# Designed miniproteins, single chains, continued (4), part 109

Each design is a single chain, and the fold is of that chain. pLDDT is the mean over its residues in the fold that is shown.

## One batch from the design tools (miniprotein)

Design m15761
Fold by ESMFold2-Fast:
Structure m15761 (fold): chain A 97 residues (1-97)
Amino acid sequence: DKIKKLAEEVKKKGEEVIKNIPKDKKKGYEESNKFFESTSKLSQELKKAGLDKLSDEVLKDGLKFVQAALNGDLKEAKKAYEKLKKTIEKGLKEYES
């Protein structure tokens, strides 16, 4: 499932962003860009599947995460990532059920 693979990729790249926030701002920026590229691809595939609301929620949560990461706010980035992860996991469970 392309959606499931993209969801796992978004989660993996989000963890990489968090890992790089306290270490290197340039690396954090690069990983944030890669994360958002994957988030945008996931959103597009969700829209193609008719999951417009989940697509919009994923983009909104992903944008908040990127904003916190770019600000170097590790605490806020972790909160935003946890919310995004929960949104994806709940939405996909409802889709696949």
Scores: mean pLDDT 81

Design m15762
Fold by ESMFold2-Fast:
Formats: C-alpha cells, sequence, structure tokens
Structure m15762 (fold): chain A 86 residues (1-86)
C-alpha cells in the first residue's frame, strides 16, 4: 500500500487537477480528432488512479469528508468522459 503521506498528496493533486480535466473534457464534446482521443485516454487513466487512491484512503481511515470530495471529483471526471465520447 502507499504511505499515508503519499495517499494524502495524491488526493490533493487529484482534487486540484479535477476541475481543469473536467473543463478540458467538456471542450472535447463532438471532437473526433486523435488529440481528443489521447486526452480521453489520459483522463481514463487519471480516473483509475483516483479510484485506487480512494480505496487506499478508505483503508487508511482518512476523513470521510475528504474521501467524499475525491469520490465526487472522480464521478465528475467519469461523467465528462462519457459526455465527450457521445
Amino acid sequence: MMSREAVLASIEALLAAAPEVVARLRSLVGDKSVEAQVTLVGARVLVIAGRYTLDQGRALGLPEELLARLEAAIAEMEAAIAEAEA
């Protein structure tokens, strides 16, 4: 497992990045370019990393408020990916 400090740093980084990722993905709705597809793949990898970090945070007993914020951010990224793929 990741250390508590590494998990906290990962959560902070993911929460900071999520709004920009969501905004970028929303700008890609209807964009069928290779660049858009690469951005979508990167966002999916970030969601996978976020889910892993969320599981590690739960295992470490991190505050439920912090974990709920991360889960909400991941859900927004997943929704934005789905919108961009439509």
Scores: mean pLDDT 83

Design m15763
Fold by ESMFold2-Fast:
Structure m15763 (fold): chain A 55 residues (1-55)
Amino acid sequence: SIEELEAELQRLVAEYVRLGDALRASGWTDPALLAEMDAVHERILALSRELEAAR
């Protein structure tokens, strides 16, 4: 449902913010955190497209 997609998107955005805070604490140099942020960002983009298509 649209509501489920919106809830998942909100959770992914919160995760992205948490990873960004962790990356900043590492001095912006942790490659594992960068890879995790890239993966979460791609999932956010995919869900955003799915949500727009469902509307």
Scores: mean pLDDT 82

Design m15764
Fold by ESMFold2-Fast:
Structure m15764 (fold): chain A 95 residues (1-95)
Amino acid sequence: KEELEQIEKALEAIERAREALRAGDEEAAVEAEEETMELLKPLAQKDPELFERLQQVITDTAANYDPSVPEREHAIEALERLKKILEEKKKELES
């Protein structure tokens, strides 16, 4: 229940970060990314399985990094992967 509420807040922060990045609002993107990280830290500490899934996003982003593609695009892709992981976890908790 409490974990579900924390996941919902993290999903909202991710959406704000994605929206800011798509809009080219670098200041809003940095603020939303910081908020997302602050919300993800306690979730990762409480749930080792979720932590592993989140770490996989970092690994995959690094492995698929293309220097010819804008950094903003890589950031959006990483946020989309984080959103998918959190949505899957949310469904598990709602079951």
Scores: mean pLDDT 77

Design m15765
Fold by ESMFold2-Fast:
Structure m15765 (fold): chain A 81 residues (1-81)
Amino acid sequence: MEELKKLMKEAVELYNKAREARDAGNYQEAIDLFEKAKELLTKAKELANKMNLQGLVMELDSFIKDVDKEIEELKAKLAAA
């Protein structure tokens, strides 16, 4: 449980940093931070699955999808620049 909470806290912190980088126009930095957040969310989801926390697994799936959308949008902005 503590490891799961730590992973989620770190993922949220990286997600917030990624959003700050995005808002500053640092799109590559934002992508890198979102990818790191996604890695931690994936680890959290794997741990939640082992603990049979189905509700949390679904929430983490939704969060990962939101992060993927952010990455895709930022990559499109970089390609257009």
Scores: mean pLDDT 87

Design m15766
Fold by ESMFold2-Fast:
Structure m15766 (fold): chain A 85 residues (1-85)
Amino acid sequence: HMEEEIARQKKLLEEAKKLLDETRSAYRNAIGYAALGVATEERDRWIKRAEENVKKLESIAKEIGDTGKKYADEARKLLEEARQL
C-alpha cells in the first residue's frame, strides 16, 4: 500500500540522514587527528568508521531512490576526501 511504503521510505530516509551525519562527524575527527601530525592510527580508525557508515548508508539508500543516492554520494565524497589525509 502507498501509505505504508511512504512511511517506510521516511524511516529509511531518517536513518540515511543519521548515517550521513555520522560520516561527517567521522570525517571531522579524521581531519583533527591528521592536523596533529602524530596520530596516524587514530586518523585511520576514524576513516575506517566512515567506511563502515558509507557502506551501510549505500545499502539503505538503494531502497529510497534519488534522495538516498544523493546522501550516499555525499557520504562517499567525504570518505574519499578523508582517505587523502
Scores: mean pLDDT 82

Design m15767
Fold by ESMFold2-Fast:
Structure m15767 (fold): chain A 94 residues (1-94)
Amino acid sequence: MSPLEKLEKETLQRLAELETEARRLIEQDGASEAEVLAFIERGVAEIRREMERRARELGLSDEQIAALLAGLEVRAASLKAHAVALVRARQAEL
């Protein structure tokens, strides 16, 4: 496995763990939409910092780092959308 492939897989694993924790906040703690979004935003910020740091240590170009960050933002947006949908579904009494 290349160092880049390893970094991408580790980033996806961190996002999956963040999604699992966000789901528990919704299902077990009854977290609000604002609380869940704030939690995800903090987690994504940590993942972003670690990914950028490791990408620079690997000697990736600014263009490669920008592409990795763009991919992370797309995945983070999807995670936020799913979390919001789960909060709303849980709050629906219908």
Scores: mean pLDDT 84

Design m15768
Fold by ESMFold2-Fast:
Structure m15768 (fold): chain A 62 residues (1-62)
Amino acid sequence: MKTTINITVSSPAEDKGYAETLGLMAKSILETSFPDATVNVTVEVSDSARTRLDITVTNTKV
């Protein structure tokens, strides 16, 4: 199986540093747990007052 993990962190501009740290921590944990997985992190600024973390995991049967 090929595993691709996409992490998207959305935060208000004031919390961007926190969101970047959160994304990097999640990436580190997932890369350690799934060393053969491709892990991508995207950090975006939103007009929402809340920070959101979205993780999408895709497994392809070979």
Scores: mean pLDDT 78

Design m15769
Fold by ESMFold2-Fast:
Structure m15769 (fold): chain A 95 residues (1-95)
Amino acid sequence: MEADSKKLRELSEQLREALKNGDEEKAEKLKKEIIELLTEALQKYHGLDKEEAEKLAKKLVEAELKALELEAMPEEEKEKEIEELEKKAREELEK
């Protein structure tokens, strides 16, 4: 499990960067690799059936992907949102 955990962590970091850069194709590839490794780990170390392990792995990756999507918003949209928030904060201070 330890070696698999290190590989999963590396793939998760690569997935985060791919999402941050808007590389949809790379993100999909990394997501599939993570699901495959999680399925193997769940089956081997948690005694789950192949089918149940795959279902759980997909759910875990979807939950992580949702969290990463919130963190890895497109830079242009994220910058515009931050700038608008800063503008509102400054205007409130100048009241």
Scores: mean pLDDT 71

Design m15770
Fold by ESMFold2-Fast:
Structure m15770 (fold): chain A 56 residues (1-56)
Amino acid sequence: GYSKEQIVEAFKKVDIPGVSPDVLKLDLSRVKSPDDIKNIFGVGDSLAAKIKKELD
């Protein structure tokens, strides 16, 4: 799985509207893949792809 720090850094780099950095601190243990980010935080396909690139 991804580390908490990797996920936070990826979200910072892609500047996701409507997702507070504080929300990322609550549910990070549930994130095993970039697709989980799309489902948990309701981000669109384009933003999910950018996050995946930052995590890979």
Scores: mean pLDDT 62

Design m15771
Fold by ESMFold2-Fast:
Structure m15771 (fold): chain A 94 residues (1-94)
Amino acid sequence: SDEEIQKQLEEIRERLGEIEERIREAHALPDLAEKIATYEEVREELERLREELKELLSKSTNPQLKAQLQRMIESVETRIEELEREIARLREKM
């Protein structure tokens, strides 16, 4: 149902907020290996969230909710790409 999908979207938004906080904390880490490990863990969490969002998109029949889900998927995909580029840069410095 749209109500159930909306509730799951709110839970995903909370999880995205927690992920962004972990990224901020990781950015402050002085150890490159620990920073890379944290970014890799966060990337994997974002990949799982992307799959959850795609599942919600497949279940939704509401055009506005579909548009919202699609925007969130695109945002998460962009963030994954940014983290992958940052991980690659940090690995080159090791």
Scores: mean pLDDT 88

Design m15772
Fold by ESMFold2-Fast:
Structure m15772 (fold): chain A 114 residues (1-114)
Amino acid sequence: SKFKEDVEKALKFPDLSEELKEILSTYDKIKLLEKIHELIEKVLNGKASEEEIIQLGIALILLNDPQAVEFLVNILLEDKSEEVKRKVLEAMLKMAKLLEEEEIVELIEKLLEE
């Protein structure tokens, strides 16, 4: 399973939160999706910390879905400072490179150049 291989690589990522490590260690994609949904709601309600937004970005890379990345940047990060946006995108880029997700790497690199 690509998800299992991606999780095994992601667990070696130094910037991963302990909470996200615990969820990923279950190898349960549904638990990851539930956590992503919780974090999205928290961001939309203005209750998410900078670290929680970074962890949401990292978690979305594990889905290998460019549309999820575009949703994060265009909707969830729209009202955030350029410093916060850059930190989130840089963490996401590191994870995307680790997971060898070439299309997502190209997308994030382009976003960081703008």
Scores: mean pLDDT 85

Design m15773
Fold by ESMFold2-Fast:
Structure m15773 (fold): chain A 88 residues (1-88)
Amino acid sequence: MVEEKQKALVEAARKLLDIYGVELDLEENDTLGQIIRKLQELYKKNKDPKVKEALKDILDLVTEAIRNGLTPEQIKELTEKKIKEKLG
């Protein structure tokens, strides 16, 4: 994955975590895979539906970005649309 695309996906994941109010012990250099793994482990521990929904939305975004070859700009736009849907 191109570095800029990976960064856009990491930023999207962080924004979605903020919208769901999910706190993760994230390191500055955590990859998307590490973020997903930490989120999966958090859900196993706390069973919080918000954690489950955040994980689903992040995985759906990653799948869409890979399947359709989305640019970093398109990833950011899609993330903003998801945030607007959640906030009203």
Scores: mean pLDDT 80

Design m15774
Fold by ESMFold2-Fast:
Structure m15774 (fold): chain A 122 residues (1-122)
Amino acid sequence: MRPPPPTTDPSRPPTSSPGLQFMLDEVLAALLAHPHADLFRDLVPTDLVDPDFEKRVSNPLSLGEIRARLEAQTYTSVQEVVDDLRTMFENYKAYYPEGSPFRREAEELEGIFEELVKRAPT
């Protein structure tokens, strides 16, 4: 689907860009396809993780939620998507102690995300 051509209007910020499309099609698609992404697909953790995760984390985020926000054109810049993804990884790292398999999975996906985001167009 192609949006209408942009018109320069100081009261109308752009809601989609090639950078945002890259975040949806390349970064989020790659992260969601990763074997360890099951932990991050939904806001509610799986039966393999603490069911109180969302109650303990002040800003719970998942790859599915970030993808939905991208599809809804909620993000105005690549940096907003990057900030939410970093918040998601920080939430998991803050919740799970060092040495936990879930902490290691979060750190592994964060590493993949940081490498992918370096390729994002501005």
Scores: mean pLDDT 67

Design m15775
Fold by ESMFold2-Fast:
Structure m15775 (fold): chain A 68 residues (1-68)
Amino acid sequence: SMEKLKEEAKELIEEAKELILNNGDPRKILELFVKIQEIREQLSPEDQAEILELLKEVDKLLQERLAA
């Protein structure tokens, strides 16, 4: 269901955040972003907006990691 896909995207976002914070494997982070993007393409515009808001937090953490 679409609701399950949205929850899966949220779980993947949290996993990506943890990997970024712990300086984890870049390949795994990229794999998670690919999966998140695949799910995003399947979501309604409203659910996409919700996921994009969560991705802003990930982007902030990634920018901080890249600056280090």
Scores: mean pLDDT 82

Design m15776
Fold by ESMFold2-Fast:
Structure m15776 (fold): chain A 115 residues (1-115)
Amino acid sequence: SMERRRRGVLLVVAAELAVVAAEIELELAVKKGKASKELAEVGKRAVEVGRRVVRKAAELHEQGRPEAERLAEEALREASELTNTLERLIKGEISEEEALERLKEQLKRLEELLE
């Protein structure tokens, strides 16, 4: 239906924006000296994999494949969690060690979405 198509487009766009937001927060954490080299590298990898998941969702959507919507929703959720982790790190609400562990787990989930 047209309603389903509109929802798919909006979810892909929302997921793209969420990945951009995560990248901005990562860059801000690095600039503020809140991110170690290891955290910055894990964060960059998570953003890169997130972009690949969104690209896959967009390609599946263009092909009219029903799995596109689910993949976009999952990408949006994971990218939003990346942003939340980085915002909490910047605010000093979580330690760098806790943020690194959360980012590693989020990266693993994003990599699983490409399988």
Scores: mean pLDDT 88

Design m15777
Fold by ESMFold2-Fast:
Formats: C-alpha cells, structure tokens, sequence
Structure m15777 (fold): chain A 88 residues (1-88)
C-alpha cells in the first residue's frame, strides 16, 4: 500500500495545479479510495473544459483512474475476507 499512498499524494499535488482549493481539501480529508474517485471526476471535468490541455490532463486522468480501480479492487477483496472471517 506504500506505493499507492505515495501515488495518491503525488496525484493530489499534481491536480492541485488545476483545481480549486476546495477540491484539494476534499481529497486530502477523504480516504485514499474516495480521494482517487474525486480526482478522477475532477480530471475528467478539466479535460472537458480545457481541450487545449487534453494531452497533459489525460496522463493525470489515466494515473488517477488506475489508482482508483486498484484501490476499489483491494477494498472489495477486503470486505469479502472480513465477511468470511465473521462466519468462522
């Protein structure tokens, strides 16, 4: 999880160059999974509103989406294991 936590922090810092401070604050106070979700939504919105920066923002979007998918998969497996352990 160390590499994913660092990736999220770096992505928040990169996204902070483009989004309002309110969005950055929401990401910093959120769980890693929720922060990645907020970042994906913000990056998608930025690409739509700033097509001239699409190449730059697309790389950021792809990184955020990758982290979100990875964290979502981990969370799902964790919940499945927790439910299995409760039956023991």
Amino acid sequence: MESLEKAIEELIEELAKYVDPETVERMRKASPLEAARIGVEAARDLIEKNPEKKEELQELFDRLEGVYRTLSAIEQKRKELEEKLKKL
Scores: mean pLDDT 78

Design m15778
Fold by ESMFold2-Fast:
Structure m15778 (fold): chain A 76 residues (1-76)
Amino acid sequence: VIEAAINIARKAAEAAKQGDVETAVSLLRLGANIAREAGHEEVAKLLEDAATQIENDPSKAAEVAEQARKRLEELA
């Protein structure tokens, strides 16, 4: 589960770097849903918080997504 969340966060960061902020947010929210269904509420919250931060400041999307990925790697 956490490995899948890391991979989703990585893809979200890639989308954000390409300027596709909408895809980055959608991927992070998808990852949060998957984590919550698997019983990993801490991981789900981290991904939801990242998506919300990006929605509030799209100019920081790539930075926020990369930070979420690094935080997930620390949990693994």
Scores: mean pLDDT 80

Design m15779
Fold by ESMFold2-Fast:
Structure m15779 (fold): chain A 93 residues (1-93)
Amino acid sequence: MKLSKYEAELLATNALFLILTALVEADLGGSAEVVAALLEGAVENVQKLLDSGYVELAKSLAPALRRALEVGRRIGVSEEVLRRAEEVLERLE
């Protein structure tokens, strides 16, 4: 699947926004289900970037995604969602 550079930049921005929203939701004592949904969206966007060859742009999201994964694990996000995030992070290194 090939994305334009503009579409890739939008996906990266959306992934970052989803990650930051998940971190805020967790900090406010919000639902693990809501955090899981936000993480799934971020993972999907990062996967699309990688599959389209925007590797450096996807790698720029790795520190934020790692932090969200750590927080998600702490608050009890499902192992299925956590595993998908871990698999994507492995592709970034």
Scores: mean pLDDT 85

Design m15780
Fold by ESMFold2-Fast:
Structure m15780 (fold): chain A 70 residues (1-70)
Amino acid sequence: SKEEIKKELEKVLETILKEDSLVNQRAGIREALELAKEAGFDEETIKKLEEAYQSRNLEDIKKLAEEVLK
């Protein structure tokens, strides 16, 4: 269900916040973006995840992931 996909998305984002590897963070953001698009999440959430994926900066990715979790 959409609710189950949302919980999986939140778990992926929480994992990204604990990750210290940019490669692993980007892999996590890509997975989160795919889940958000599949579930039909709002444009604002998708945009933030796309910005995170494009950032290539560890701290910027964490900040954007935190904003999506709020």
Scores: mean pLDDT 78

Design m15781
Fold by ESMFold2-Fast:
Structure m15781 (fold): chain A 62 residues (1-62)
Amino acid sequence: SEADKILQELAGMFWKLWQGEEVPKEELEKLIKRTRELLDQLSPQSQAVAERMIKALEEYLK
């Protein structure tokens, strides 16, 4: 599903950041927005994980 794919995209984004890749802020903002739009389609456990990941990405945008 789209919701399952978004969790994989979040994991991939954190992997890129962990490796020191420079990611454009626009890409981070788009991923955050898309994740928020799909939150209601995730299980409660996956929602909690996704929200923690969003907050970490938002800190990166500061």
Scores: mean pLDDT 80

Design m15782
Fold by ESMFold2-Fast:
Structure m15782 (fold): chain A 68 residues (1-68)
Amino acid sequence: KLEEVKKKLKEFLTEKLGLSEEEAEKYVEMVKTDATRAGVELYFRAPEEFLAHQEELSELLKELYELS
């Protein structure tokens, strides 16, 4: 479950927000400790893409945080 959600979030961040694989891994690890901070940092990193995908991204962040 945890590895599945980590992979889904990583793919979402690279495909929808245009982050590199290294950047996506950084944010996946950040979500596990502080999902709110991860959301804020992602907004500043890719604000237009974040707002366009906010609903789906928020659900993925919440799911990963709750599994961590």
Scores: mean pLDDT 79

Design m15783
Fold by ESMFold2-Fast:
Structure m15783 (fold): chain A 76 residues (1-76)
Amino acid sequence: MKEAILRAARLIASGLPDPEVREKVLETARKLVDEGKSPEEIAEAIRDVLIEAGYPKTVADQAAEALLRLVEEAVK
C-alpha cells in the first residue's frame, strides 16, 4: 500500500510544471504515508496543496482522482 501511494504521487508530480509544487506534493504524500493516512486522505491533501499553489480546482480534482485510480489499480 505505502509503495503504491508513493508511486502514484511521483507520477502525478511528474505532470506538474512547477518544481516547487512537485516537491511539495511528494513531501506531503511521504509525510501522510508515514502517519498512516488513507489513500483518500492523501488524495485530499494533494488536492489542497494544488489549490493553495494557485492551480485550478479542475486540475486539483483530476490529480486527486488520478492518485486514487492509480492506487486502486496497483493493489488489485
Scores: mean pLDDT 81

Design m15784
Fold by ESMFold2-Fast:
Order: sequence, then structure tokens, then C-alpha cells
Structure m15784 (fold): chain A 105 residues (1-105)
Amino acid sequence: SMEDKEKGLKLAEEFVKRIVDAARQGVAEGLSDAELRKRLSEIIREFIVKVKENFPKELLPFFYQHLAELGLEAIEAETDPRVREALRFALYQAHIEIKILESEM
């Protein structure tokens, strides 16, 4: 439904904000690349699980596309090169995990 689609798109927006905030905080805390990647991967997996469990499968591609589009906008808006690289990793990781999920469907 349109209502379900709107809810899922809003959820993608909320998760991009969480990914950006986590990347900024982790960089500020001096986390290693490995620790940053682990933290961001956990948030991405939480998003994938949440949309998969709460929405019709037909809507999932729209939510994944919206997450990717908002993620790219966040990367372009980011001025800290370390945060930008962490966000690029997160976007790449999301793409890979989504492709793995699609291959299992």
C-alpha cells in the first residue's frame, strides 16, 4: 500500500541518519577502520532485517534504492574525509548485503 511504502521510505531516512551519526561519532572517538566498519555493518543489517520482517517483499527494492540515494547525498554533503570514507564503506556494504539477500530470494 502507499501507507506501507511511505513508512518504509521514512525508515530508510531514519537509518541513514543513524549511519551518518554513528560514522561521525566513531571517527570523533578515534575508532579504527575495523571497529567503524563493524558498527556501520550492524546498523545496515538491522535495517535489512527490519524492512524484511515488517513490509511486503514487493516494496523492499524501493526502500533499498531510497537508502542508497540518501546515502549518496550524505556522502556528497560530508566535509570530513574520514567520515566520507566510512559512509562510502557503509553504502558499499549495504549494496553487497542486499545483493546476497536478492540471490537467496
Scores: mean pLDDT 86

Design m15785
Fold by ESMFold2-Fast:
Structure m15785 (fold): chain A 61 residues (1-61)
Amino acid sequence: MKFDTPEDALRSVIGRHPSKEDIDKLNSLKDGETVDIYDGFRDETYRFRRVDGKYEFVGVV
């Protein structure tokens, strides 16, 4: 599944209002790059990739 914005990707996958820091991390991605977002509430790390100007959830790592 691909998302048009960092906020939509983070909200849909993690299920809470994203922090500005997490939004900025996704906004800083170049096409093909990945970032790992840690959620302390669930103690899980979520990997996202930027693909064709959109954001894709890769998996939990």
Scores: mean pLDDT 81

Design m15786
Fold by ESMFold2-Fast:
Structure m15786 (fold): chain A 81 residues (1-81)
Amino acid sequence: MKEELLKKAEELRRKAREYIFEAASYSVLAIGYAAEITANKEPSKETIEKLDEYNKKANEYDKKAQELIEEAKKLEEEAKK
């Protein structure tokens, strides 16, 4: 039973790492669009919308990763009981 909790926690930590990677990817894209906006005197509405979209996606994935890490920690603590 304890081993099942630890394996589930490990799976959650693996998924969290995948979400961290996705968040990092969107953050890099957002930085690219932010640079484009800064360099252009008249940035397109599409460029501004993409910056907002990718910042939102990066934040969403970071939040999902943090929630999975917290769930994994709870399972690891339960396994210690």
Scores: mean pLDDT 83

Design m15787
Fold by ESMFold2-Fast:
Structure m15787 (fold): chain A 91 residues (1-91)
Amino acid sequence: PLSSSLLVLINELEDLLKEADNASKGKDDSITNKIVAAYLNLIAAKEETNEVIAVNHLKTAAEIVSDVAISLENTNLQQRASSLENQINNL
């Protein structure tokens, strides 16, 4: 079973990814492809039973969300993605 701390971070990343997805509407297909890749890693983390593997998927998803935030030139999303990535790295 995944820890409560990990589940909180999964939920926070999912919310941030939904905001990034909404902000990317009508943008370049390369950004859309990154959003899809982030969702796939997030789903993999949620379905995983091994916490170490789940954390690795979550780290990958957070890194992709950070790249999307940079591509969107959205400083608020960038700061939140960076904060979340740091929290995941400290699990």
Scores: mean pLDDT 86

Design m15788
Fold by ESMFold2-Fast:
Structure m15788 (fold): chain A 73 residues (1-73)
Amino acid sequence: MAGEYWEKAKNIRNRSEEESGEKGQYWSKAYKEALEGKTKELPEEAREALIRGMEDAYKYGNVSEEEVEGVKK
């Protein structure tokens, strides 16, 4: 369940590294959905990876700085 959302976000993360910045909206949305539902139940290493994905999404303007900060708490 929680791992399923993480797997989707992880796969999108790996693909987004090859894609242009304009496609960041899609993978940032997937990260946001995964974090919104299951962040607190994820292993610490998985949370760290998703936080980095959210930080990248912030650079594209898809999420606010407070949303990134909220994931850390």
Scores: mean pLDDT 54

Design m15789
Fold by ESMFold2-Fast:
Structure m15789 (fold): chain A 95 residues (1-95)
Amino acid sequence: DMKLLEEAIELAEKAIELAKEKGDSVSLTAAKLLLRAGKMLKEAAKKGETPDMLEIDILIGLARIAIGVSELIGADKEILELLRKTLELLEKAMK
């Protein structure tokens, strides 16, 4: 669903801005990885092509690790909520 991808991209961009404001480089990395995955899925959908699922799976896997590190070091709750929601929407869009 294109709407899920657009929402995920918007939330990832919000997470990027908030992470920059807070100086949170780990959450910034997670948000950028999720944004890249979302854009790859959106571009493939626009072209009616199969996305590079191996690259997307790697990006999402690395983002999960980065989110886990952000949680461990006590990142801002709003940033964590944006990252988790972005991940959920991307996984739902990949179904």
Scores: mean pLDDT 88

Design m15790
Fold by ESMFold2-Fast:
Structure m15790 (fold): chain A 63 residues (1-63)
Amino acid sequence: TLAQEVLEYASTIVNDEDAQEVAAYLQKLLDEGVSPLQAEQEAIKLLNQKKEEREREEALKAA
């Protein structure tokens, strides 16, 4: 499924918890009738947000 493919991709970039959240968000959008293309774009936005949050947290830990 598209959600499974996004989960596998996200898990290469963020931790398993964040990857599952991104995949769950994608599935929620699909269940609400959002097109696969739009749902994927929104999921990628969330993935990028999670990546940036992790990078900020690591920078704060290094300080």
Scores: mean pLDDT 80

Design m15791
Fold by ESMFold2-Fast:
Structure m15791 (fold): chain A 59 residues (1-59)
Amino acid sequence: PPAPPEERARAAAERAQELAPESLAGEKGYNGGTAALQLLGPDASAEEAARAAAQLSGA
């Protein structure tokens, strides 16, 4: 279902914290998540954004 961008951003952040809680702790992890959403675009799923955020925060 078409979730609004804000809902997907929140779901992506929560999912990313579940996947890599220590790596994505604090503002650095959150900034990685927002950057991932910008790179993937507004049509990206929360799961895709979460995985990208984890990679960006780890790399």
Scores: mean pLDDT 60

Design m15792
Fold by ESMFold2-Fast:
Structure m15792 (fold): chain A 63 residues (1-63)
Amino acid sequence: MKVVVEARLAAPSAEALLAVLRAISEAVQRVEDGELTVEEAQRLIDEAVRRAGASGTVRVSAA
């Protein structure tokens, strides 16, 4: 299964941005592996963005 991610992010540091990008990558891989739904991945990504102190939007959808 393929997934599409659209991200428009601002982060307080490069470290925070990398943490969010890593969370996105991991969540996408878990959806492709059948471990997570797209909705579950979206929740995990939203939480990672909030924890990193980042702002903006990340949208996950099935292709």
Scores: mean pLDDT 81

Design m15793
Fold by ESMFold2-Fast:
Structure m15793 (fold): chain A 104 residues (1-104)
Amino acid sequence: DLAANTKSPGFQKMLDGEIAMTDRTMRRSPRAMDAGQRATVVGIQRYKMGGDVQDIIDTFQRAGDPQGAKIIQVFSKNHTPADITDAQKAVVDARMDAQARAWA
């Protein structure tokens, strides 16, 4: 069930919309989001950009979102960021970590 939902084009479009909305909101009002919400969005963005799966799951868990952690866990079993190089992952992770710290 969850795997089928995460593979759907609708789910991907929803995530893209949420990421875009969150980026827009953070530029206008960084305080509009709490720390857990920021961590969750960072985790989702990192996964879509080829971040480490276990680190992303840990981000959701730290945010107090076990359902988000399970979604990423299931999503990673059906999709892999194998096309993204280690160097690209490092750059993405550094950018997302910097963003999360800026939001804190």
Scores: mean pLDDT 54

Design m15794
Fold by ESMFold2-Fast:
Structure m15794 (fold): chain A 70 residues (1-70)
Amino acid sequence: KVTVTVAVLKNSGLDFAATTAAIKAFFAKLGEASGVEVEVEVVETDDEEEAKKVNEEALEKLKPLHEKAA
C-alpha cells in the first residue's frame, strides 16, 4: 500500500471538489493498472511552489512503483 500527497492550488480558478474527485479517480485507475493499492491525500494550498514540490515528489514516488508493478 502506497500513500501519496497531492496539492491543489487554491487560486488556480479550479473547483477544489471537482479537482479532488479527478485526482482520486486518476490514482484509483493507476492502482488498478499496477496491481498496487494507492491511497491519495489531497491538500489545498495557496503556495504555487509548495504545490509543485508536493506534486513532483508524489510523481517521483510513484514512478518506480508503477514500473515495477505494471
Scores: mean pLDDT 71

Design m15795
Fold by ESMFold2-Fast:
Structure m15795 (fold): chain A 68 residues (1-68)
Amino acid sequence: MVELAREILRAIDEALARGLISVEQAVAVLQGVRDELRYLYDQTGDPRIAALLQEVEAKIAQLQQQAA
């Protein structure tokens, strides 16, 4: 999951850079990833998941500021 989530983050960055998706679409995908990571963190307490969750949340906030 952690590796897959990082792959999704890279794919989102590339798609945004190429204009293949909107900021709003990227935020929607990342919100889904955030929800899955939050669930996994609640089950495991894995600090790697906590760090990745914070990274995803920070990126969502950054993109939302760009969309506003």
Scores: mean pLDDT 80

